# Designed miniproteins, single chains, continued (2): the designs that were tried, part 35

Each design is a single chain, and the fold is of that chain. pLDDT is the mean over its residues in the fold that is shown.

## One batch from the design tools (miniprotein)

Design m5277
Fold by ESMFold2-Fast:
Structure m5277 (fold): chain A 60 residues (1-60)
Amino acid sequence: GADEELVERLLAGAEKMIQAGMPGEAAIALALREARDAGLSEEQLRRLEKEMRVLADRYA
């Protein structure tokens, strides 16, 4: 659904930001703010944060 599409776009955007030299914590914070502003549930926000931390670890 629209929420799953947003999560995938936020993950892809965060990866591009990290590849461009943004610190992982900054990319995670920006994506979580956008997700909250878009009205994602607390459960979806926790899942997104976990997936983003796994993503950021690939570039650590």
Scores: mean pLDDT 83

Design m5278
Fold by ESMFold2-Fast:
Structure m5278 (fold): chain A 71 residues (1-71)
Amino acid sequence: KVIIKDANGNTLIESIDVKDVKEIPGTVKKTADGYEITLSVTKPTIVRIPAGSLIGKDGKPIKEDIEIKVE
């Protein structure tokens, strides 16, 4: 599991090559401090998600690009 937050108000902006966002194992929440993203991955990885490619738990698309580091 990884939780990423941007305390400075800067969102990491990168693109991910993914065919379907339903293939991303995890939940995403937007907070006042940035974003909380919990991934159900078991191995370390880096995930970069472009704006509009990830749907939040509430069913709405995330308008900001997100970079997730899983260690």
Scores: mean pLDDT 46

Design m5279
Fold by ESMFold2-Fast:
Parts: C-alpha cells; structure tokens; sequence
Structure m5279 (fold): chain A 68 residues (1-68)
C-alpha cells in the first residue's frame, strides 16, 4: 500500500541519517552509506517492496557496524 511505502521511505531516510552521523568522521563509509541509501530509495520506488528493501538496508547497516 502507499502507506507502507511511505513508512518504509521515512525509515530508510532516518536510518541513513543516523548512520551518516555515526560515521561522519569516515568519508569513505559516509559516501557508501549515502550511495546505498539512495539505491534503497530507488528500489523502493521501482518495486514497492517496503519490507524487502528495508530488510536488505538494515542488514547492510548491521554488517557495517560489526566491522567498525
């Protein structure tokens, strides 16, 4: 539904913002986070799969945090 897509969009945007603040002193990781966040938003618009896109993005962020 449109509501589920809007909710997923807001969550992706908020997670991206939080990750960028956490890694603000690492320009390479900041660029990667922004790129992957942008890709996630484009995939959400293309597919409408809020759950799948969110799960993939959250997994990316979790793996990034484990290595930092």
Amino acid sequence: SMEEIEKAKKEIEELTKEALEKFKDNPELSQLIQLVGDIALHELEKTGDGKGVLEAFKKFLEELEKKS
Scores: mean pLDDT 84

Design m5280
Fold by ESMFold2-Fast:
Structure m5280 (fold): chain A 55 residues (1-55)
Amino acid sequence: MTLEEATEIARKFLEAFGVPLTPGVRRFIVDQLLAAGFSREQAEEAVRRAAEELG
């Protein structure tokens, strides 16, 4: 699984929630990515990139 795939998943979660990236939302998305088999480094970087792209 690639960082690009993780970033797309994180972006979709942020769009679906329709809320700013709070610590709770960030933790939820990271946990979902870890459950999907991404590494912690990939999950954290994916959330960072998705947040930058969406503002």
Scores: mean pLDDT 79

Design m5281
Fold by ESMFold2-Fast:
Structure m5281 (fold): chain A 55 residues (1-55)
Amino acid sequence: SAEAERLLAEARRAAAEGDLETAERHAVQSYLLGAPQAEVEALGREIRAVAAAQA
């Protein structure tokens, strides 16, 4: 859906900005609204990598 695509894009932007809490929230919401599992999983790996680098 258009809303799922928007939330996925917002999640990617938040991850790029280091806002991992917002990125995770929007990624989960995008999945629940029908975003492709592969894209959500790829974003999840990216968020985890950023979190590890900040730890």
Scores: mean pLDDT 82

Design m5282
Fold by ESMFold2-Fast:
Structure m5282 (fold): chain A 67 residues (1-67)
Amino acid sequence: MLPEVEEAGRLAKEVTSTVKLNEEQKKELDELENALLREITAPEPDPARIAEAARKLKDFLLEVKKA
């Protein structure tokens, strides 16, 4: 698995267990997780696209954690 995907998954677990997400944040998280899942489950997965989706998820989670 790409390091970015592992880091994003670990951070998602941490944030969802320690931070009380509001409805808007839950929707954004769901959209970002679904975007990453689409890239991973594509018929011909592109590592660059997977890394991009994981990075976007990580950036969102880091912002939520710091708030």
Scores: mean pLDDT 79

Design m5283
Fold by ESMFold2-Fast:
Structure m5283 (fold): chain A 65 residues (1-65)
Amino acid sequence: MEEKEKAGKQAVEDALKELGNLVSTKDLSKEEFEKLIKEKAAELEKKYGKEYAKEFLEKIEKLLS
């Protein structure tokens, strides 16, 4: 259980880092950026559960606000 929680948190951090690198190196359109966010959130929900998808989305909104 603990290891799965650690893996989920790491996956959220990895997804945020990947999106941060893409935004820094590519001139992404608003539509492309939103598509990537939705895809990453859906993958996190499927693999680790809604809790980690929600944490990822909350961190993205905090970075954009």
Scores: mean pLDDT 76

Design m5284
Fold by ESMFold2-Fast:
Structure m5284 (fold): chain A 74 residues (1-74)
Amino acid sequence: MKAEEAKKELEKFLEELKKKYGMEEEIKEAKEIIESLEDEEIIELYEKLKKILEAEELAKEGKLSKELLEELKK
């Protein structure tokens, strides 16, 4: 993958995180870091973020647990 493509994918992932979790400050800091990185560092960061998003996708199963918790609280 080219660094340009990795950077665009990183920006998409950050925007998705911002929409889902409201992590505005963390996303802003991440964007600033991306702008300061070399091409190889951008690609490495993309791979790390991809792994985090895969873990978050699995963690989405916890949404049902939260809904059950809210029903238990009634």
Scores: mean pLDDT 63

Design m5285
Fold by ESMFold2-Fast:
Structure m5285 (fold): chain A 50 residues (1-50)
Amino acid sequence: MKEYRIVVSTENPRNYSIARNAVLKDGLKSKEEVEAVLPNTASLLELEEI
C-alpha cells in the first residue's frame, strides 16, 4: 500500500478523517478531488505520496 502525507486546515478535526478516508478508502489522487468532499470551511494544504 502507498503512504500519503495529508495536511488539512480546519476548525473541525472531523475534516481530517474525511480527507484521510477520501485518499485511503476512495482512492482520490488529486488535491481538487479531495477538496470537493471537504466542507467550504476546510482546505487541503498538502497531499503527497511518500
Scores: mean pLDDT 73

Design m5286
Fold by ESMFold2-Fast:
Structure m5286 (fold): chain A 61 residues (1-61)
Amino acid sequence: MEEEIRELARLLKEGRWEEAVRKAKELMDRGLSGKEIAEALVKLGVPAEEAERVIVLAILE
């Protein structure tokens, strides 16, 4: 999970939003809450707004 959240942060920093949304949905399907993912992304330096947006998009798609 740690490695996969780090991968998600990398995708977001590279602007690869489609892959990032897919990865976030995969993590949520494996039992992580959107809140847990967003908090972990913020700790890795992702802006809170972007972390929240990827979770919202993962829920909608």
Scores: mean pLDDT 82

Design m5287
Fold by ESMFold2-Fast:
Structure m5287 (fold): chain A 75 residues (1-75)
Amino acid sequence: ADAAALAAAGARGAAAMARLVDLPVEEQLAILEAVAQGLDIPLTYEPGNPDIESLRENLRRILAGDLTEIRIKAA
């Protein structure tokens, strides 16, 4: 039961991530900002240009249900 639920959640997360991978960095950042504001999640920025891998990791965590914080690292 749990394995089937995790597989279904993983498939939905993978589908959502596949849609997000083609978005510009600015759009990925806007999604993270909107989620942080809407769900009252702490949002922290490092000074400089956002690191693409940091943006993707935060999106992946949110899709997996990790809503504790959003931390955007500089490239």
Scores: mean pLDDT 70

Design m5288
Fold by ESMFold2-Fast:
Structure m5288 (fold): chain A 75 residues (1-75)
Amino acid sequence: KKEGDEYYKKGLEAFKAGNYEDAIEHYKRAAEAFKDDLEKQAQAYLNLGEAYRKMGNEEKATEAFQKAAEARASL
């Protein structure tokens, strides 16, 4: 029923399995779906940043962590 929660759950499952590319896609969709829930959006961006870090993409990880901080600053 809640699209963002479903994508976030799929992202967590992919991350636990070591499938960081799938985790990235699911966390991106979760963050987009959580536009009206800034705390959940920040959580999705934090996990997105961690997944990018696991892939060795430090630039994208930093961008995701910054988006998480911006979402939390808006609370």
Scores: mean pLDDT 84

Design m5289
Fold by ESMFold2-Fast:
Structure m5289 (fold): chain A 66 residues (1-66)
Amino acid sequence: SLEEVKKKIEEIFKSTEDLEVALMKASMLVHEFTKKVKAEKGIEAAQEANAKLNQYIMKLVEERKG
């Protein structure tokens, strides 16, 4: 689910000190989840999931940067 992926992204940011590495790992998770959503629910649902997850990543980046 979207919420499970968000939790995994939070875990990555908590366990990964290097912001670039955290972003790479989070991007891979978003890509895999978006592919799954596209296969199961179609392109519009995949685009919405991708947008929501990228917004969440940006929020975590801002919180880390201050």
Scores: mean pLDDT 83

Design m5290
Fold by ESMFold2-Fast:
Structure m5290 (fold): chain A 60 residues (1-60)
Amino acid sequence: KEELIKRARELMQRLIELMREKKVPAKKILELTEEYIELLNEDPEKALEKLERELAKLEE
């Protein structure tokens, strides 16, 4: 479980950096971050999968 949380945090940091580069408003970044933190507390596996999908979309 701790390893999943650590990996999710690393992916979230990467996602935040990419969103900042694309000029996503800071308020939206904060809202998404809070959403992912809640999901991570409820279901770390789903949070990790969702983060991976979002990163893939931005890397297109």
Scores: mean pLDDT 76

Design m5291
Fold by ESMFold2-Fast:
Structure m5291 (fold): chain A 72 residues (1-72)
Amino acid sequence: SMGAERAVRAAERAREEGDGAAALAAAHQTLKMGDPESAVRAAELAIEAARRAGDEGTLRAAEHLLKQAREA
């Protein structure tokens, strides 16, 4: 859906900016919209953004969301 594509692009921008929290929020939104494939992609971007920022809390949350999205 266009909404899920927009959320994934928001996660891509957040990764570029090193904002793991924003990328994680986008990943949650894609999962809520019932698009687990886009949620997986956004969660992977959130993991990269969190690693770049050194944000261990966001990293753990993004890894948990990635597991849930893959199981959906």
Scores: mean pLDDT 81

Design m5292
Fold by ESMFold2-Fast:
Structure m5292 (fold): chain A 55 residues (1-55)
Amino acid sequence: SMEEERKRRELALEGAVLGAQELHAIITNAPEEEIEKIREELERIEKELREVREK
């Protein structure tokens, strides 16, 4: 449905932003805790994308 497509686009955009933040944190040698927190958020986005695909 169009609603599912919109949700996928929104999640994909959020994931792209978080991915850029992860790369920035790695390049700037941020604390492991900060990088891990970003990765946890990326895992949440991946899970939500899977759930949208299954419904």
Scores: mean pLDDT 81

Design m5293
Fold by ESMFold2-Fast:
Structure m5293 (fold): chain A 69 residues (1-69)
Amino acid sequence: MITSDEVFKLFKEGVSREEIVEKMGLPEEYKDLSYEEILNIAIDREVEEALKLMDVGIDKAIERSRASR
């Protein structure tokens, strides 16, 4: 999946938001959003993926998630 950095680059190159949303694999409803919202979604997803990569404090995160369920 593409990163927020790649999404930023595509917007700078003048690629349409429709193509960017399609390239991101987002639902059709997302193409109605502004470029700002699309960027925010990409950033949010990247942050979540970075947290997965870290594996730091996974024990605490898992325990908290299970308690919240």
Scores: mean pLDDT 69

Design m5294
Fold by ESMFold2-Fast:
Parts: sequence; C-alpha cells; structure tokens
Structure m5294 (fold): chain A 87 residues (1-87)
Amino acid sequence: SKREELEKRAREIAKEAIELEKEVEKLLKEGKISKEEAEELLKLLQETQKLALEALYAPDEEMEKLLKEAEKKLKEAKEKLEELKKK
C-alpha cells in the first residue's frame, strides 16, 4: 500500500540521518570539522529524524509532505558534510 511505502521511506530517511550523525561525530573527534560546523549538521540531522518520526504518526495526507521536508533537510546535511570533507 502507499502508506507501507511511505513508512519504509520514513525508516530509510531516519536510518541515513543516524549514519550521517555518526560520521559527523567521528569527524569532530578527529578534528576535521569545527564544533560549530558539527552543531549545525547535528541540528539538521536531528530535525530530519524528528520529521521522519512525525510522518509515521501523521494522517496520510500530511505524511508525504513531512517526508519531503525530511528529505530536503537530509539533502542539505549531506551537501554540507561533503563540502566540509573536501576542505
């Protein structure tokens, strides 16, 4: 069903956000990014996880909108992290 596909998508978004959070923490520990850069990325990833969780408990009509917002924040975090890794 459409809801089962959206629930799977929400879980995949949350999983990827958790994996990126772990990578950010590793880079911070290794001194490869600043505390300020890490805090900005962790905030985006936490907001992504919150939106994915909210989507799971939302009405069907709101679920897709929340997942699109989560995906947008996840993409922003991924792009920022890749830019920092190139420095």
Scores: mean pLDDT 86

Design m5296
Fold by ESMFold2-Fast:
Structure m5296 (fold): chain A 55 residues (1-55)
Amino acid sequence: MSPTEQALQELVEAVKGKSPEEALALVEERLREARAQGDERTATLLSSWLAFLRS
């Protein structure tokens, strides 16, 4: 599994039992972390997922 796929799988696991608001906050926090580290691929995928969650 690629690092990006691994990160997404871990995030999916983390949000499973949470409210939509808590899930949104976790994705936003992870996105900020990815941007701070220069992980553009993960940041792009998390940004798309965040847009989906907001819809």
Scores: mean pLDDT 75

Design m5297
Fold by ESMFold2-Fast:
Structure m5297 (fold): chain A 100 residues (1-100)
Amino acid sequence: KAEEELAAGQAALEAGKYEEAAKHFQKAIELTPEENLLLKGEALAGLSQAYLKLGKSEEAVKYGEQAAEALVKGGAISEEEGQLMIQAVKAAAARAAAEK
């Protein structure tokens, strides 16, 4: 179930198991109905964070943008908050890339 995969992804992220977290969040997205924007947004945000920890900057930004869009459309955050979230992910990804 989507909620079970989301919870497993969050637990893996907390445990530092970023590859496992990404797999669980991706499965949560696959299992989430298109109309459930809040659950989809949470799973996309988790996937973005996992990819950021894995040094996959392009994927982190891509899923971060999708997460912000889903959360704004779902009413969890404002459009302004969504833009700040996207800027934060881009800044974190740029810093991670610049340190190598």
Scores: mean pLDDT 84

Design m5298
Fold by ESMFold2-Fast:
Structure m5298 (fold): chain A 69 residues (1-69)
Amino acid sequence: MEVTPEIEAQRKATKLLKELEERIEKEGLPVEEQLRLLEEVKEEAERLGDPVTAEIARARIERLRREAE
């Protein structure tokens, strides 16, 4: 199997996003904390070069902001 830097970045970023989703589900994090952590995941995904996970995090941020209205 070919392990490219892009695949490694995607695995790391996806893991961070999944861990955050699990924390939200288990701990009932407040919206402000969820937004902060999602922005951190987005920034880390962008830094790692995973635009797909960055876009997913961005979409979740927009959804949470809409729900907080």
Scores: mean pLDDT 76

Design m5299
Fold by ESMFold2-Fast:
Structure m5299 (fold): chain A 62 residues (1-62)
Amino acid sequence: SDAEEGERLAREAVELARAGDVERAQRLGTKAAILYSAAGDDAGAQRAAEAVREASLEGLAK
């Protein structure tokens, strides 16, 4: 389902962001948010965007 694909992409985006690959993380995070919203899960889209943002800050700080 779109929500399951969104969750998978959000997890991958967070991992990439923590590794410092912020550009790829932002692309996958955006796609995950779109998929969550398409599934009617706006709260999931917001949580995914916030998780990627936090992980990106962690990746840049190391």
Scores: mean pLDDT 81

Design m5300
Fold by ESMFold2-Fast:
Structure m5300 (fold): chain A 103 residues (1-103)
Amino acid sequence: IEEGKRALNLGDYEAAVKAFEEAIKKDPNNAEAYRLLGEAYLKLGQYEKAVDYFEKAVKIDPRYYVDLGEVYLKLGQEEKAKEYFKKALEIDPNNARAKQLLS
């Protein structure tokens, strides 16, 4: 995970993808690794892959609904994004990010 986070910060998104794939191989239930892999694909402009990995992160940890909503906004799917922001608020009613994005 830490190696992949360094690669993301340096803008080496392909190295980040590789590092997070290794993290998932070691722990297939690591929701953070799926979220970070989705973020790396989002940075690469591969939005459909980003959605797939954020969906995997959400299945393990529903706290990532807000991240999934944000990627749907980048895809121009505003209504679907709103559905996920509402789900994020069901998990955490005080989620400031989800509240702001629904406003």
Scores: mean pLDDT 77

Design m5301
Fold by ESMFold2-Fast:
Structure m5301 (fold): chain A 73 residues (1-73)
Amino acid sequence: MSEEEKALVERIADQAVAIARTVQEIDGSDPLATAEAFVSAILTFLVNSGEITPEQAEKLREEALALVRERLA
């Protein structure tokens, strides 16, 4: 990945984890499911807006989900 893609992945993962933890504290929702949904929503938006390709989104998704799972473990 480029440095820009790595920075984007880290930001997406950080925000997804922060939101998931907040949601879990409020209503007990599964933090992993919440974080994965948030990552997918952001990447879908970026593809639909033409900012990244579907192929880039798949790679960024895999990397972001790996970071999310590591941080929520």
Scores: mean pLDDT 81

Design m5302
Fold by ESMFold2-Fast:
Structure m5302 (fold): chain A 59 residues (1-59)
Amino acid sequence: SKEEIEGIVKALEAMKKTLGLKSLEEAIEYLAKHMLEAGMPEEVVQEWVEKAKEALKAA
């Protein structure tokens, strides 16, 4: 949904600002790395990464 897309983008922008990252794509990579380190299945993390990238394209 539009609200879900906006929520993802805002979360990535907040992460970028908080961590001093260069791009929203770096924020996606940072979160994906931490999700994998937290023991999330690679399949679930990959699904989230694709959804986040689509949200950036839709914004």
Scores: mean pLDDT 80

Design m5303
Fold by ESMFold2-Fast:
Structure m5303 (fold): chain A 78 residues (1-78)
Amino acid sequence: DFSAALRAGDYAAAIPQLEALVKKHPNNALLWLSLGAVYLHAGDYEKAVEYFRKALELDPDNPTARLYLIKAEYLLNK
């Protein structure tokens, strides 16, 4: 439970750093999971779904990525 203003500030700071890290380490499933989670919390469900799918392609047994993908797909289709 966070205020929208605080979350928007964190999103603006975190995204460029995480995007640079996934570009440098494209096979690191945890970085794709983290990027997807930040986009999910920022309300960008389309990008969240895309990045959670990438995380699951690299680590299909990750339960957190699987649950977050289901949540993001549900929110995207609303």
Scores: mean pLDDT 77

Design m5304
Fold by ESMFold2-Fast:
Structure m5304 (fold): chain A 65 residues (1-65)
Amino acid sequence: MKEELKEDLKRMKELAEKLGDTKSAKEFEKLIEELDKGADVKKIQKKMDKLSEQMRPKYEEAYPA
């Protein structure tokens, strides 16, 4: 669902900002804008997944558990 994906993107943007990853935060914001402009949900989902994987090492470093 478009709305659910948009909420996921907002959460990922907030996490990127908390990690100090301004570049990834801007990329997530761009995906939200593309989704609002009528971009295909499946394409946005794939882009979000790639950005999330790219951020994973920063997550593990910041929140090692």
Scores: mean pLDDT 77

Design m5305
Fold by ESMFold2-Fast:
Structure m5305 (fold): chain A 94 residues (1-94)
Amino acid sequence: SAEEVYKEILELLEKAKEALKEGDFEKAEEYARKAIELVRKHINELSLEQLEELAERFEELGRLFEEAGLKELSLELQIEAGVLQLKVAVERVT
C-alpha cells in the first residue's frame, strides 16, 4: 500500500541520518539511495501530503550529507526534494 511504502521511505531516511551521524558513510549512502529509488518507483501512489513531508526530509538529509563532505549524494537528495516539491505544485494547479 501507499502507506507501507511511505513508512519504508521514512525509515530508510532515518537510518541514513543515523548512519551518517555514526560515521558509517557506506551505510548512509546505501539507505539514502534506496529511499530515492523507492520514492521514484511509487511517486504516483503517494499523497500530496506525503510527498511534501518527504521533500522536507530529503532536503534535511541532503544538508547533512553536504556537511559531512558527501557532495554528490547531497546534490542527488536535494534534486529529489525539488522534484517532489514541483510535483506537488503542478498537481495543485487547476
Scores: mean pLDDT 87

Design m5306
Fold by ESMFold2-Fast:
Structure m5306 (fold): chain A 66 residues (1-66)
Amino acid sequence: SGEEAVKEAEEYIKKAEEAIKKGDYKTALEYLNKAQDYAVLAVIQGHEEEAKKLGERLKELEKKLK
């Protein structure tokens, strides 16, 4: 469901944040890519507002990897 997609995206964002704190930027990028996939799925399943908030968090975290 869209709720599950939002929860999965939130979980991968948390894992990415932990990987960034540990300096594991390769693993962080992989988790951010997973989170983005679930955010897209959330949009498809009608959770556009939650997905937009996830997208903003993903952009901020991606900046830390560049």
Scores: mean pLDDT 84

Design m5307
Fold by ESMFold2-Fast:
Structure m5307 (fold): chain A 94 residues (1-94)
Amino acid sequence: LTRQQQAEMYYALGLMALSVGDYETAIKAFTEAIRIDPDSPLTAEALTGLGKAYLELGEYEKAIEAYKKALELDPENEEAKKNLEEAKKKLEAS
């Protein structure tokens, strides 16, 4: 497998883990996808997924960091924008 194919497989694992509420596995999978191929077109999506997993676990500071990085790579990502604002509101309420 190429580096890109390995990153894609971990990204897919992260999405599957998110869909079943396994946020710890999602974090590990998205983190590994980003580590293997940080220049991948999937890196912004992996960062968005990482942020979602952190948000669901109540790790608001980590969620905010992940969404900000996603938006640096893809400024038009509406999901990352919406979830960033939600994470900020949750952090302010904490």
Scores: mean pLDDT 86

Design m5308
Fold by ESMFold2-Fast:
Structure m5308 (fold): chain A 96 residues (1-96)
Amino acid sequence: SEAAKAGGEAAARGAEAAAKGGLAGDAAKAAGGAIAGIGGALSAALAAGNEAGKKGGEEAAEGAAKAAKGGMAGDKEAAEKGAEEAKEGAKKAAEA
């Protein structure tokens, strides 16, 4: 649960900061933070040692990457969708 929460919060924070900042420096830092947070969640899911956990972690990482790309591009809809996918993936990883 902790890994899922951290991953989801990182993705949401990254997407929000990128959308609000609109500048390369702030958006890039926020996006990097989101991806790093999801990396931690993925690592924890892999440590759980099952396919469902791994799949959830991969979905979380992919969602975070989409959120970062959308935020950096100024695409709020894409950033929000990516953040939501990251939260869902992180939740699946934690539940596995």
Scores: mean pLDDT 62

Design m5309
Fold by ESMFold2-Fast:
Structure m5309 (fold): chain A 64 residues (1-64)
Amino acid sequence: GLVGHVARAGKDYEAKSEEELSIKKGDLLLVLEEVDENYVRAKNLATGEVGLVPKSVLEATGPA
């Protein structure tokens, strides 16, 4: 699983709801929780914001 890993944003993503994070390509995200097969809850390490991010926009980099 991705929990406890740092993932890098492979592309920009704009939040579609209050629960989602807007992220920019190259942002580093600490994965806190795998919510379902399509989404993780993550913390953007650049902004400190926490929210849902589609797994499809993330590249796994390894443990935090």
Scores: mean pLDDT 79

Design m5310
Fold by ESMFold2-Fast:
Structure m5310 (fold): chain A 60 residues (1-60)
Amino acid sequence: MERVKKFLENADKLVKEAIKLGMPKDEILALIRRSARDYGLTDEEIELIIERVNKIIDEA
């Protein structure tokens, strides 16, 4: 879970910047999925991150 936690800290900043730039939710989610995959996370960890990123976007 340490890798997931570190990624989420960076993802929060990235998501907020993407929202500021006017990026739509589906594009933000696609970007996060790609970044998490490149970071070496498992499919299960990626889905956990996506659920949390969805919450961040919905709270923005």
Scores: mean pLDDT 79

Design m5311
Fold by ESMFold2-Fast:
Structure m5311 (fold): chain A 93 residues (1-93)
Amino acid sequence: MEEDIEAARNLMELMLKSVEEAGLLTEEIRELLERIAETAQKILKEGSKEQRQKVVSLLTALAIGVIGAVLDKDAERIEQLLRDTLSELEKLL
């Protein structure tokens, strides 16, 4: 795997585990995480170096935000962060 793909995968796995262990994994959050993973993978495979770096940057910021929201037990904030990140990723397609 290329280093950007591995970094993105590790960030997605960290977020999923954190949300699940906190008991905050709703059907909506699961679906959003799956869509983000699929969209990010597509960009990382087909995109430019700039697009790949932007994906890793967006997922890093998302992971920080999600961990903060998990600590606050705020599922609604997790959903909003995921939706905003998915929207930004879709603009890169």
Scores: mean pLDDT 85

Design m5312
Fold by ESMFold2-Fast:
Structure m5312 (fold): chain A 67 residues (1-67)
Amino acid sequence: MTPGEAAKAAMDALPGLTREQRNRAAIAASKAVMDGLSREEIEKRLVEAGATPEQARAAADAVYKAM
């Protein structure tokens, strides 16, 4: 999966976030894939970017299913 595909998957899985929060989540997902981070670490970074734990879990799952 490319970093761009990971960013898109994360943004598509995160409804209800502000534009700024979605952009932060996309960057976090992209960098996590580039660095080879685990699904759990991706989930943690998405929560840090402003996603709820439930949204972060869904987004991390979407990213990992696309790998």
Scores: mean pLDDT 74

Design m5313
Fold by ESMFold2-Fast:
Structure m5313 (fold): chain A 72 residues (1-72)
Amino acid sequence: SSAAEAAAIREGLIKAAAAYLIGKKVGAPEEVLKQVEKDLEELMKKLGLSEEELEKLFEEAEPLAEEKLKKL
C-alpha cells in the first residue's frame, strides 16, 4: 500500500536524521557527517520534500537522538 510505503520512508528519514544528530554529538569524523548530510539532501530532493518538511523531520528525530545518547 502507498500509505504504508510513505510511512516507512518517513520513518527511515527520521532514523537517518537521528543518526546524524547522534554523530555530531559524539564527535563522528567530519567526512562521515558530510556523507550522511549529502545522503539526506539527495533523499529529500528525490522525494520532493520542502525545507519546512526537513525541519519537521529533525524535530521528530531530536527525541530519538536524545534517547539513544542517554543510553551511551
Scores: mean pLDDT 77

Design m5314
Fold by ESMFold2-Fast:
Structure m5314 (fold): chain A 60 residues (1-60)
Amino acid sequence: MAASAEVRAAARAAAEAGAAKGDPHQAGRDALTTVRELQPEASDEEQDRTAAEAMISVGV
């Protein structure tokens, strides 16, 4: 299912912050953590997909 615009924006912000530090692995972890906190009812697969979409949108 599609995440809300707010969840996607928060995940992208977390990914951008991590990428700015030069650590794409940390960016991915931060994005996933943000999705899990804002959308805990989503399946693990949906959370992983939303975090991955955030990373792609940041260009990581």
Scores: mean pLDDT 77

Design m5315
Fold by ESMFold2-Fast:
Structure m5315 (fold): chain A 66 residues (1-66)
Amino acid sequence: SAEAELDALIATLPEGAQIAVRRTLKEYKEGKISEEEALELLRRALRKYVPEETADKVVELFKKVA
């Protein structure tokens, strides 16, 4: 499933990236931010920690889970 793939991918990321992705998912699921806001926050946070290809894969899986 996309959720299992996302969890597996998050586990391979640097700690800062893991925190950013999980926080963004939580805020989105709690209705605190829109999907558009979540995707923007996610892209901005990930660029600090991971290559663009990895960030794009995280965003793709997030869109399937959201």
Scores: mean pLDDT 82

